# Ledger of designs, part 50: designed miniproteins, single chains, continued (4)

Each design is a single chain, and the fold is of that chain. pLDDT is the mean over its residues in the fold that is shown.

## One batch from the design tools (miniprotein)

Design m13824
Fold by ESMFold2-Fast:
Structure m13824 (fold): chain A 115 residues (1-115)
Amino acid sequence: MMMEEEVRRLERLRELLDEVIEALRAGDRARVEELLLRALDEAEREGDEAFVGVVLVVAEWVGAEEVVLRASRILGNPESVVAAALERARAATREEALARLEEQRAALDAALARA
């Protein structure tokens, strides 16, 4: 069984993924970046480094370069790690991002059902 804090984090991630998937399907790249920056600001305020790391991974999948830079700064990542993350973000495609996000959401639904 998951801890209440873990369940809350997964519920938060599910809500974020649903909003990001909708914005990405609509082709609204500005909205995707806004949603991720907002999630990042909230995670930083709460000191939730684990959630900052999750937002970084999502930002790489959707190609949100500014979010990758900001999340990497919060985590104190070395320049080599930041450069690799930016290369992944720049190589990201909308189709691959949608597939990854939908797979992640299905995994979250399964995890929350077991909690």
Scores: mean pLDDT 83

Design m13825
Fold by ESMFold2-Fast:
Structure m13825 (fold): chain A 83 residues (1-83)
Amino acid sequence: SKEALDLEAELALITMQVALFKKMLEKGYPVTEEDIKLIEKYLKRAREVLERARQLGNEDLATWAEEVIKDAEEILKKAREML
């Protein structure tokens, strides 16, 4: 459906941003309070995508969202430890 494609596009952008934060942390770039808030925003939205994917019965999208949520939670934990 169009809704599923829109959610996939949004999750792709979130995936890309989470991967960018992971690379920044691995390279030792400084983390700001604004970066923490942005990661929290992406995590919240990924959880909303997961809930909607489950309602739509889209198992592939739900699995992808679960992986993004796990990555975002791990990054958020590490970022908070650097403040």
Scores: mean pLDDT 88

Design m13826
Fold by ESMFold2-Fast:
Structure m13826 (fold): chain A 50 residues (1-50)
Amino acid sequence: SIGEQLGLPKEVAEKAEEMAREGRSAEEIAEELGIPLRHARAIKAEVDRE
């Protein structure tokens, strides 16, 4: 997954992708999971391309 390619643990990457599919903002994903906003934005952009 894109999250794993960014160096995130599998569990965190999967949660971020699920939150993005639910329509949550990149800012919400970053805050809830404690990841950099740039990573949350990359994951959301990739999910939005599906």
Scores: mean pLDDT 79

Design m13827
Fold by ESMFold2-Fast:
Structure m13827 (fold): chain A 65 residues (1-65)
Amino acid sequence: SMIDRIIERLKKLPPGDPLALALAEIVYAISKIDNDKEGQIKALEVIIELDPSNEKARKELEKLK
């Protein structure tokens, strides 16, 4: 799927890439518009990995599981 391909590309970005979090948030937004629950979960997991202090992302992930 398109979301899976984007997530895999995110994982290949160098550590500390300033666009990685922004791109993950864009993928999350697109997945919400598409009503893609699996894509939302994957994007939120990447957001939490990149920013563990993001309480909003953790709450949204819990709602989807």
Scores: mean pLDDT 77

Design m13828
Fold by ESMFold2-Fast:
Structure m13828 (fold): chain A 60 residues (1-60)
Amino acid sequence: MYRAEAEIPDVRRAIAAALRLIGDFPKAKVTVKGNTLTVEGDLSEEEARAIERELAAFAA
């Protein structure tokens, strides 16, 4: 089971990131709590790396 978390500085940005991730990775469970975006699921290592790159882009 895969799980990643990212702290996004802006709540609107976090919501936008969540919507994009849901579209790109339909097997992933995406949760937003305040500024924290959590992505989890039975994901491949390749999918996990892609998710982490997207999260890093929104967090930076």
Scores: mean pLDDT 78

Design m13829
Fold by ESMFold2-Fast:
Structure m13829 (fold): chain A 89 residues (1-89)
Amino acid sequence: SEDEELLKATPREELEEGLEKQKEALKIAAEKIKKAIESGKLDEATLAALGAMLGLSRAEIEALSKEELIERLEKALEEKLKELEELLK
């Protein structure tokens, strides 16, 4: 996988810095998606990003309430942040 290739080719310090930047990028992306859900402004790009983050199809996303979408997004963010923190263990 691309992540395994990065681990083999990248010095540990650069990898740690890259992971911190990725964690911040995920937090920023999640906040933007959350605001879009709250405002009802779900465009095609936001729906695709949400589906990728949650591992859900478009139909599954459309079947969920705003509250359920936000709850799943926050849970997925916490899970992804934990995955990134575990990567260097």
Scores: mean pLDDT 74

Design m13830
Fold by ESMFold2-Fast:
Structure m13830 (fold): chain A 78 residues (1-78)
Amino acid sequence: NTYLELGELYEKLGNHEKAGEAYEKAAKIYEKLGKEDLAIEAYEKAAESYRKAGLHEKALDAEVKAGLLEIKKAVSKY
């Protein structure tokens, strides 16, 4: 996934805001493909990057999206 790699590159460059944006794009692609575990991981990475950038509202939004996917995944097994 090119966006996941791009997010890692932005983190190495110290651009945490762009890293968060790249991880969020990766998460949306994984959601569309039904890859819930990878989408959850990518949203969690986006939240961490946004938090490092001081973008707490975007970080919270990404955390909520990851949490909702975890709940949906858990409920679907019952």
Scores: mean pLDDT 84

Design m13831
Fold by ESMFold2-Fast:
Structure m13831 (fold): chain A 77 residues (1-77)
Amino acid sequence: SAKEEEIEELRKRLEELEKRFKEAVKNKDDEELEKLLEEAEEIARKARELGDKELELEAEILVGVIQLVLAVNKVFP
């Protein structure tokens, strides 16, 4: 179904964001981290709309972790 296809696409997007997140943290790339935050928030919203609570929670965890890293980088540049 179209809904199942959208969930699969969001899952693949989240996996790619997780890989990019690890690299951005290593490089202290705040610009990339801000872009990843926006994308993770979009995935969480779309997962919620589609009713995939597990995917929503995984994306929300990534949002929280990115926000924490950005906050730490601003205090300790």
Scores: mean pLDDT 89

Design m13832
Fold by ESMFold2-Fast:
Structure m13832 (fold): chain A 75 residues (1-75)
Amino acid sequence: SAAHEAAAREAAREAAAGRPVVGGEGARRAGELARERGAPVSEEAIEALARGAELAGGIGTESLGAALAGIATGD
């Protein structure tokens, strides 16, 4: 839903705290915040995203928001 997509994108921006790129801890924090805001993101999905960000050497804040939104909407 649009509300879940908005929650995911807001969570990513808040976790990034103005940074254009975040690592695994930032990605994990974004997932936690999205889940707290009611986005249907499992702990397993959050850990997979955080691991992916770590292995890639970071993930862009906008891409993180889009990834969390996709998880929340099943995309």
Scores: mean pLDDT 84

Design m13833
Fold by ESMFold2-Fast:
Structure m13833 (fold): chain A 59 residues (1-59)
Amino acid sequence: GSYLKKGIELLKQGKYEEAVKAFREALEFDPRNITAKSLLAEALEKLGKQEEAERVRKE
């Protein structure tokens, strides 16, 4: 499966650090993937990294 699909499954399982890694891999493959950026920001917010999440949304 794609890195995006892997990230979504990890996020669903509460594996937020692993989800962040998977979504970053998805963005390395497709840097303009809006879905991957939104989900990366969500995973970062779940980890309490609100400022990092805000930066991702603005990039």
Scores: mean pLDDT 83

Design m13834
Fold by ESMFold2-Fast:
Structure m13834 (fold): chain A 100 residues (1-100)
Amino acid sequence: ADEAITKARELIKAGKYEEAVKVLEATKPKSEEQEAIRYGLLGAAYAELGKIEEARKAMEKAAASGDELTQAMATLYVTTALLTNPEVRKEMLERALAVR
């Protein structure tokens, strides 16, 4: 799991988001902490791909798993992806406003 998570981080840094998703989906987490990190990275990759609904669901799963520190780290990965993609950030804002 740790090797797959490291590989996924490297793929995300390289802009290979579809490959990162495949690695993360094939990863079987061995702890709640690994599950939270996995979903956080999935959320970041989905956000960069413009898959807003998948990114949101991954964020919700990341927030539900692991301890408070691990949840915060997972959230930071997703937030970083949203900040680097202005179209994804705009679409997420529009969705947040729509659920009011």
Scores: mean pLDDT 68

Design m13835
Fold by ESMFold2-Fast:
Structure m13835 (fold): chain A 64 residues (1-64)
Amino acid sequence: PTVVGRFPGGAATAHAAAREIIELNPGATSTVDGDTVTVEAPSEEGAQIAAEVLRKAGADATIV
C-alpha cells in the first residue's frame, strides 16, 4: 500500500518524518519531494503506522 503525506511546514519536516517511518518499519521505502512524503509499505499494518507518523508530524496523510 502507498501512503502520501503533505506537510504545510515544508521539506525539513517531511525529511524528518520519512526518516522516522523507516526506523519504525525497515521494510518500508520513502521518497520526499519538497513538502510531500510518499511511503510504500510492505503491509497494510505498515501503511497504518506510516500514516500515523505522518499525521503526528503535522501532515495531511492518505492511504491510497
Scores: mean pLDDT 78

Design m13836
Fold by ESMFold2-Fast:
Structure m13836 (fold): chain A 52 residues (1-52)
Amino acid sequence: MLLELAEEAEKRGDDVLASLIRMFHEVLKGLSPEEAEKEKKKAVEKFKKIMK
């Protein structure tokens, strides 16, 4: 999901947003599975609103 949003941001020419999304995806790998899922859902919704 997050990586798919990063690809859409790159497709739209927003390389900064794409880089930010990819960095956040890496940060989530250091969290517990439950916290990673919660933060991922929040990030996906926020980034979708920014991209719309």
Scores: mean pLDDT 78

Design m13837
Fold by ESMFold2-Fast:
Structure m13837 (fold): chain A 88 residues (1-88)
Amino acid sequence: DEFEARARALVEAARAELAAITDEEEARKAREEAIKRLLLELFEYLGADEEALELLEEGIRLSLEGNTEGGLEKLQEAYALIEEKRRA
């Protein structure tokens, strides 16, 4: 699954960037910026579907907060939702 591989790579890269930041305030700002960046990249990849937006945002936030498995599960739900709409 190319989407899962891409989502994992983006999350891992963002987490590595965040792990290098030691200041709490700076880490918070960097995390919010990472969430926006990943959301835009994955949202564009999936064809900008509004119903998937909430699942993508929740999945990215969970992944960056340390719940990587739960986050990736939400990202897969967003992908499945778009695939279902594609068939309708």
Scores: mean pLDDT 76

Design m13838
Fold by ESMFold2-Fast:
Structure m13838 (fold): chain A 56 residues (1-56)
Amino acid sequence: EEELKKMREYTKKLLDLYFKNKFVNPIKETLERGGVEEAIKAIEDYIKFLEELLKS
């Protein structure tokens, strides 16, 4: 039971770090360099990545 709480906490932290690293930071960088259209494409690519991950 305590192991489950710890697992949930670590999973949340990993997802936060992964989300920021794979989604927020790349999109922010793309927006700064290429503007809104490139940022939208980056978001679409991330959605596609998550869809593939969920299938696994």
Scores: mean pLDDT 70

Design m13839
Fold by ESMFold2-Fast:
Structure m13839 (fold): chain A 70 residues (1-70)
Amino acid sequence: SDAEALARAEARGQAYTEVNKLASEAIKALQEKKYEEAEKLIEEIAKLVGMDPETKALLRQSLEYTASQG
């Protein structure tokens, strides 16, 4: 139903906001060379969106690349 579609969209929006927050925090941690903190944040993102280990590894590489660019 339209109500179920709206509820799913709202839940996805909340998850997206949290993922963006955690990703920004992980990038900052990587820039500050706080690698243990960055890995914990990446793990939290992976758990929130149900990432498999391969997708999580790609996320880590992407965030490390972004942090290296300034």
Scores: mean pLDDT 81

Design m13840
Fold by ESMFold2-Fast:
Structure m13840 (fold): chain A 65 residues (1-65)
Amino acid sequence: GMEERKEKAIEALVKAGLSREEAEEVVEMLLNGASDEEVLKKLTKSLGETRARAALHELKKILGL
């Protein structure tokens, strides 16, 4: 269900280098309808542009967005 997808998305971000708190915040932003641009801006601060783009792509796949 969505809870399992949310946990997988959080774990993917933690593995990419975010703290669990940052990962939860990013997943909630995306699920609450934040734009790709807003999420990328947030991820870029922690991961850099290339890793942020890859992470967003994986998150959308995991969450079914």
Scores: mean pLDDT 85

Design m13841
Fold by ESMFold2-Fast:
Structure m13841 (fold): chain A 74 residues (1-74)
Amino acid sequence: MLSEKEMALVKEALASLAATDPEGAPAILADLARQMEMSDEQLDELEAHGLALLADNPAAAEALRKLMAELKAA
């Protein structure tokens, strides 16, 4: 389980990625989530936050949903 500080850093990194490379952000986020062994609850929280940040980029939002679903299924 990530600490509040770790989740804040991940959310900040996601905001930066969504602004600079929205198409690459889902893959980078999914890789980070896998490496940090996030719980399904933390994956759900991060997915919700990421979808809000990627609201103006439907292709990136869809990629994020797919990758997060694959992580939770594994």
Scores: mean pLDDT 78

Design m13842
Fold by ESMFold2-Fast:
Structure m13842 (fold): chain A 72 residues (1-72)
Amino acid sequence: MATPEGLLAVLDEAIKAVEKGDLDMAKSILVAALPYAPPEYHPSIEEAIEALEKGDGEKALKILEEMKKQIE
């Protein structure tokens, strides 16, 4: 299965940043990773970035956890 190990590491770091309340860091991690992520995950990453821009850390966490579940 073509599951990218690098994307899991990115999702884990973004989740940790959100859990610490550092939404700016979480957004920066996702924005930097977006060009290198598989195309099928771009809509979910973009939706998580939008949630973080709106200050909705709970929505961002849910999106990131669902992505991680799909990969795991």
Scores: mean pLDDT 80

Design m13843
Fold by ESMFold2-Fast:
Structure m13843 (fold): chain A 67 residues (1-67)
Amino acid sequence: SSELRKKILRLIALKLRKIGLELDLEHIKKNADLSDPAVQEKIKELEKEIKELEKEIKKLEEEIEKE
């Protein structure tokens, strides 16, 4: 169905976004000054966005499995 296709494409997009943020987080943790409060804030923001994406991905995967 067209609705199932849209859900699958959305799931792929969310997974790619999550991978991008995880790579950004890894890059910052490896290359930035971790004692800098601004760096610590950016890490927390990225971790929060990753966690929100994980919740959205899980909900969408559960919806697709019910099809």
Scores: mean pLDDT 88

Design m13844
Fold by ESMFold2-Fast:
Structure m13844 (fold): chain A 58 residues (1-58)
Amino acid sequence: DEEARRQAEENARASPDKRNSATLLIEAGHSVREAAEFSGIPESTASELRRTLDRLRA
């Protein structure tokens, strides 16, 4: 139960495809929440991706 949840969260973070989709959505002007929901990753992970993109684009 807890292991299944933890494994799912880790798989979401480890998935480059989902992270790339979230990154593209954020760059296209979608919110962090929308990018997270559309890509199926945690909102916290999408928020970290946005912070990284903001630093790279600065």
Scores: mean pLDDT 71

Design m13845
Fold by ESMFold2-Fast:
Structure m13845 (fold): chain A 76 residues (1-76)
Amino acid sequence: SDIEKMIEALEKLRKEIEAKAAKASGIDKELLDKLKKMVDEVIEALKVSLEEGLKQMREMLKRAKELYEQYQEKKK
């Protein structure tokens, strides 16, 4: 259940990033496209192996969220 909730949260984040990327241009769009790809990679990793690499997957997610927060601060 916890893993399912994590995947749902990541899918919601992915949709938010996708929507922002659709309205962005230039370097901002490139950044958002990279963020979306990182989130997609975490989702796929969670689906493939729930036991192996969970620590690495969580670290990747933290990095993606940090980058997204930096983007949001830039856009205020």
Scores: mean pLDDT 79

Design m13846
Fold by ESMFold2-Fast:
Structure m13846 (fold): chain A 80 residues (1-80)
Amino acid sequence: VELTPGERAALAAIKRLMEKKGVDSLTPEEIAEHLGVSVEHVQRILDRLEAKGLVRRDADGRISLTEQGKKALEEEEKRL
């Protein structure tokens, strides 16, 4: 799956923030704060990532990485 720079940055931020906090899910607000962008901007990126199967949004609105999302990010990291 081809990732835009914004989608790649969001996936990398989600992974890093989960690792730093020792959690398996994040709020869109936490992601927005980490990236220094608006929550509305992050929600649009998350909608695209969810459509691609790279993130999952639960009933509480919390965001987690799918196995596909983790693999896509690993592939991007290997190219950098």
Scores: mean pLDDT 79

Design m13847
Fold by ESMFold2-Fast:
Structure m13847 (fold): chain A 68 residues (1-68)
Amino acid sequence: MELVEKAIEASRLAREKLSGQQAQLVVDGAILAANKGDKESIERILEALKRGDFETALEIAEEVLKSV
């Protein structure tokens, strides 16, 4: 799967499963990770969202955003 496709899927799941502010944080983190070519962070966010582990998804997104 292309990195962009994984980032789009993570963004879609975040908007479906999280509240507006939390969803936006995950979306922003996934976009930034895709721009950096950080496939590992995108995959970890996606896996956490699929498991319903929203705390981990938010934590990874925050780490990506702080690394700017």
Scores: mean pLDDT 80

Design m13848
Fold by ESMFold2-Fast:
Structure m13848 (fold): chain A 90 residues (1-90)
Amino acid sequence: SSLNFLMPIMNALFSAGFMRFPHELLDVSVIFDLGVPAIREHLDEVPPELRDVFRELSKAKSIDELVEILSKLDTETLEQIGRTVVRLLR
């Protein structure tokens, strides 16, 4: 329930086809398993205004670390992160 703040990212991944079922919208491990590796590989392709946040995300070693970083961000930034991660995965 407390992870609802991640819905901007989860909805972006679901809409882009990286999650097939609605119950996966509650599976934050998808951000860690698909998103974080893509960020590590394509960090230079991240917009400059998001690069510091994405650099921090690229260093996350666990889902808990990822959630802690994302919990400090506003909804607009989380929406931008979701769109950027989708772009890096394409």
Scores: mean pLDDT 78

Design m13849
Fold by ESMFold2-Fast:
Structure m13849 (fold): chain A 75 residues (1-75)
Amino acid sequence: MEEKIKKLEEEAKELEKKAKKAAEEEKLEEAAELYERLAKVYKEIAELTGSERYERLAEMYENLAEHYREAIKKL
């Protein structure tokens, strides 16, 4: 279990870097997709650990992805 959680945390960190870079480059669609993936990874960590902290992170990134999706529709 611990090894799987660490791998998911590493994946989350990598996705966060990619999402932030996409957002900085104004690649809104790519940023939305990366934040959606990041939210799913944190949700999986939350389910494995029972951690409310990780569940909140998943919700925050899901909301952020939705904001980028809405921004694309208004462009």
Scores: mean pLDDT 83

Design m13850
Fold by ESMFold2-Fast:
Structure m13850 (fold): chain A 86 residues (1-86)
Amino acid sequence: SEEEKEVAKLIEKLLELAREAQGADPFTRDVVAALIDMAASLIEKYGKSEKQKKAANLMREAADLLRQGKVDEAISKLEEALKIVK
């Protein structure tokens, strides 16, 4: 669907930002995590498919991991979210 394509593009952009956050300071990681949380909340609120809801949950997990400095684990969760909505 068009909505799934837009969600996939959004997750791809967030994944790129998360990869760039590797070795970044805590403030930069917190900003990226906040963007991921905002995107997840919008997907959950407006998303209609089970795939979109599952992707939103994985994105929230990624945001929490990123705040903890677990960047590689956060990237893995975003990659899982992207695979679900592709």
Scores: mean pLDDT 84

Design m13851
Fold by ESMFold2-Fast:
Structure m13851 (fold): chain A 72 residues (1-72)
Amino acid sequence: SSLTAEVLESTETSALVRVHDARTGATALFRVEKLPDGSLRIVSHSVIGPPLTPEQLRAAEELAKKEAAKAL
């Protein structure tokens, strides 16, 4: 996979995750919030570089939630 994710900061209920696509150079930052039921929600995102397709954005969101789950 060309996508990599890194948790930049976390609290007990929130994480900031950077997702980078090595093929396109696109970088996305996701704020992920942990809900009381243990599920994760993307509350904001920003993209730097080329725009992501809807499919790439969904893949990046899923990767961000997966990495945030390890920190939360």
Scores: mean pLDDT 81

Design m13852
Fold by ESMFold2-Fast:
Structure m13852 (fold): chain A 105 residues (1-105)
Amino acid sequence: EEAEKYAKLGLEYLKQGKKEEAIEYFKKALELLVLNGSLNNPDDLALLYTYLGLLYYTEGKLEEAEEYFRKALELKPDYKEALENLAKVLEAMGRLEEAEELLKK
């Protein structure tokens, strides 16, 4: 999916410490999902929530990031990308035990 390509670019920029570029690409991924009308099933909606979580995480809004990753997991409990990103948010908030428990299946 084109939206997934933009999200991957955003993650790559985030790993490089380029937060502004990461934010730009996450926003492009979100806009593409909305424009394509990809909100009619749980998979597309979970993907949208995951990209919103990544956007908020990159902006340093950790509580909002957690909220959106949890919404993605309500739709898809085994969504590995949302689980891994939620764990990173919890770690950033100092909630290490919760992050560890989250990754146990």
Scores: mean pLDDT 78

Design m13853
Fold by ESMFold2-Fast:
Structure m13853 (fold): chain A 66 residues (1-66)
Amino acid sequence: SLLSDPNFTEDVLLAKEVLELQKNPSLRERLSEEKIKELEARYEELKKTKPEFVALAEKQPLRLPP
């Protein structure tokens, strides 16, 4: 199950952060180039291994278990 993954929240938040950096150039200026590359590398790995988490990050607010 998607929600049974212990990294679900962290992975979805990572995807949202990268997507926001892609949309907002001024936000990128607040981070180091090294940190941006690190986040983008993690995002590419996430797209390959857990594409459903990326899809969830693109569509709506994070859905947490009650």
Scores: mean pLDDT 70

Design m13854
Fold by ESMFold2-Fast:
Structure m13854 (fold): chain A 92 residues (1-92)
Amino acid sequence: DWAEGMRKLQKAFEENPEMLERIARVYAESLGVDDEALIRELAERIRELMPEWVKSSPAEAAAMGAQLRLELARRVGKLDEESVARLQKLLK
């Protein structure tokens, strides 16, 4: 059940606040990014979206996740040519 899964995820984040930073780091690394400031910003963004994700349908949550990925990709595209090339390599 989606709602139960989201409640368990929310509880895990409440019990382990540092888990958001760890998830943000893994997510950023998947896009070839290890910028500490960007990772911290991403963790805050995920924290801000969590209450909405818990209240959302699976489709709405997927759309919000896709938007977050797009926002991060735009940030990566502004960093430098190497970061952009690394992202393109991961996508192809």
Scores: mean pLDDT 68

Design m13855
Fold by ESMFold2-Fast:
Structure m13855 (fold): chain A 64 residues (1-64)
Amino acid sequence: KEVQLRAAVHELARALGISREEAERLVREMLELGDVEKAAELLMKHGLDRETAERMARGIVSLA
């Protein structure tokens, strides 16, 4: 689980062009939401397209 969370943070940071610290905050927020749709909306607000946001949100929320 820790390795999977670290990988998710790294991938999100690269996808959004943000720092690791910012990606860690976003991943934590998505886990706290526990909802793929809401997590995807959060990612879309940060610049990801719907398809990519839904794919990443599903992967990250499944780690909760």
Scores: mean pLDDT 79

Design m13856
Fold by ESMFold2-Fast:
Structure m13856 (fold): chain A 76 residues (1-76)
Amino acid sequence: MMEELRREVEAGVIKIEAAVALTIADKLEEKDPEGAREVKELAEEAIRLADEGRLEEARRLAREAMRLADETVKRV
């Protein structure tokens, strides 16, 4: 039970982080559509992996999406 609860919380946090990256990408789409698309793809894949319980991979992709979103914001 404790392991399941911990994984559910971790999945929720990953999905929130990915959702933030998606929101940033949506705002960047007009100025950098290619960068925005890459961020969206990483964030959507992170959500998919989190739903599948692949939390370590999901977390890495969510972090990469946020990193790329930050880099894209600095570029535009």
Scores: mean pLDDT 82

Design m13857
Fold by ESMFold2-Fast:
Structure m13857 (fold): chain A 74 residues (1-74)
Amino acid sequence: DILAEASSLVVEARGRLEEAARTMDPAAFDKAVAQIREEVRKRLEELGAPEDVIESVLKSLDNAVARIRAERAA
């Protein structure tokens, strides 16, 4: 089930983003975000996920990143 695998990837990626936000400076965090996004995109492409699923997953990650950046700036 592509949706179940996509959901699992989102959970793992969000955990990695939260850990990176806790341990890294902003520049290192931005590099980690770019790497995590690329890894998730490639994995979904390998699984044959439709483009709308890939876009939805990446948008979910972008929203999580924006929230983390706003929290760190406040």
Scores: mean pLDDT 81

Design m13858
Fold by ESMFold2-Fast:
Structure m13858 (fold): chain A 74 residues (1-74)
Amino acid sequence: MAEALEQIRALEEELLARFPELSDEEKRVAVARGHLLSALILRGASQAEIDAVRAASPEEQIARYRALVERERA
């Protein structure tokens, strides 16, 4: 439990540190990717599953995040 929260905090800090260097489009993609990775970590996803998401194209990462949001809302 504590380790998962620390991993999420580290991801947020990394994103915030890089945030001023990113374009508006890159910021949107990075935020969506961060939320998707945080959701996977909170659900206890394996490192292999996390790595698979990281290796996906930006379009595929956005599509996976959109599917997750739609599934949770409906």
Scores: mean pLDDT 66

Design m13859
Fold by ESMFold2-Fast:
Structure m13859 (fold): chain A 69 residues (1-69)
Amino acid sequence: MEEEKKKQLEELEKKIEELKKEREELIEKAKELIKQGSSSSEVMLLLAEAVDKEIQARQLEAEKAKLEA
């Protein structure tokens, strides 16, 4: 069932890429708010969301490595 494993790896890779993209968008938004002089709390909330996306991506990367083993 190599085909099933390949499908799972492709799905995980796509999810990881999407999470990394979302993380980068949140970081860019936080940078823009900093330039505009927005409150630290608003910036920190965006950075917290970016960290959550990073954690999710790392968990999926670990699952991908587990399937590749």
Scores: mean pLDDT 81

Design m13860
Fold by ESMFold2-Fast:
Structure m13860 (fold): chain A 81 residues (1-81)
Amino acid sequence: EEEEFRRRAEELDRRIEEAAAAGDWEGAVEALLEAARLFAERGDFEAARRALELARKIAEHMGDPKLLEKVEEAERELEEL
């Protein structure tokens, strides 16, 4: 559904903005990974890759190996698609 996809993308975008504003970088990474999967399901692989790149940069900046593992898992999942 076109409307459902657009709404979900807007909700995720809002979650990313809210998490970033609150300094919740872990939440921002998780929302970006959900956005990447949503975009990939829709066939928008450019948007999916950009979301993964942003998530990786945030996780690397934070120096959190658990977040990096989550990003790497999502990268592997989306490479297979």
Scores: mean pLDDT 81

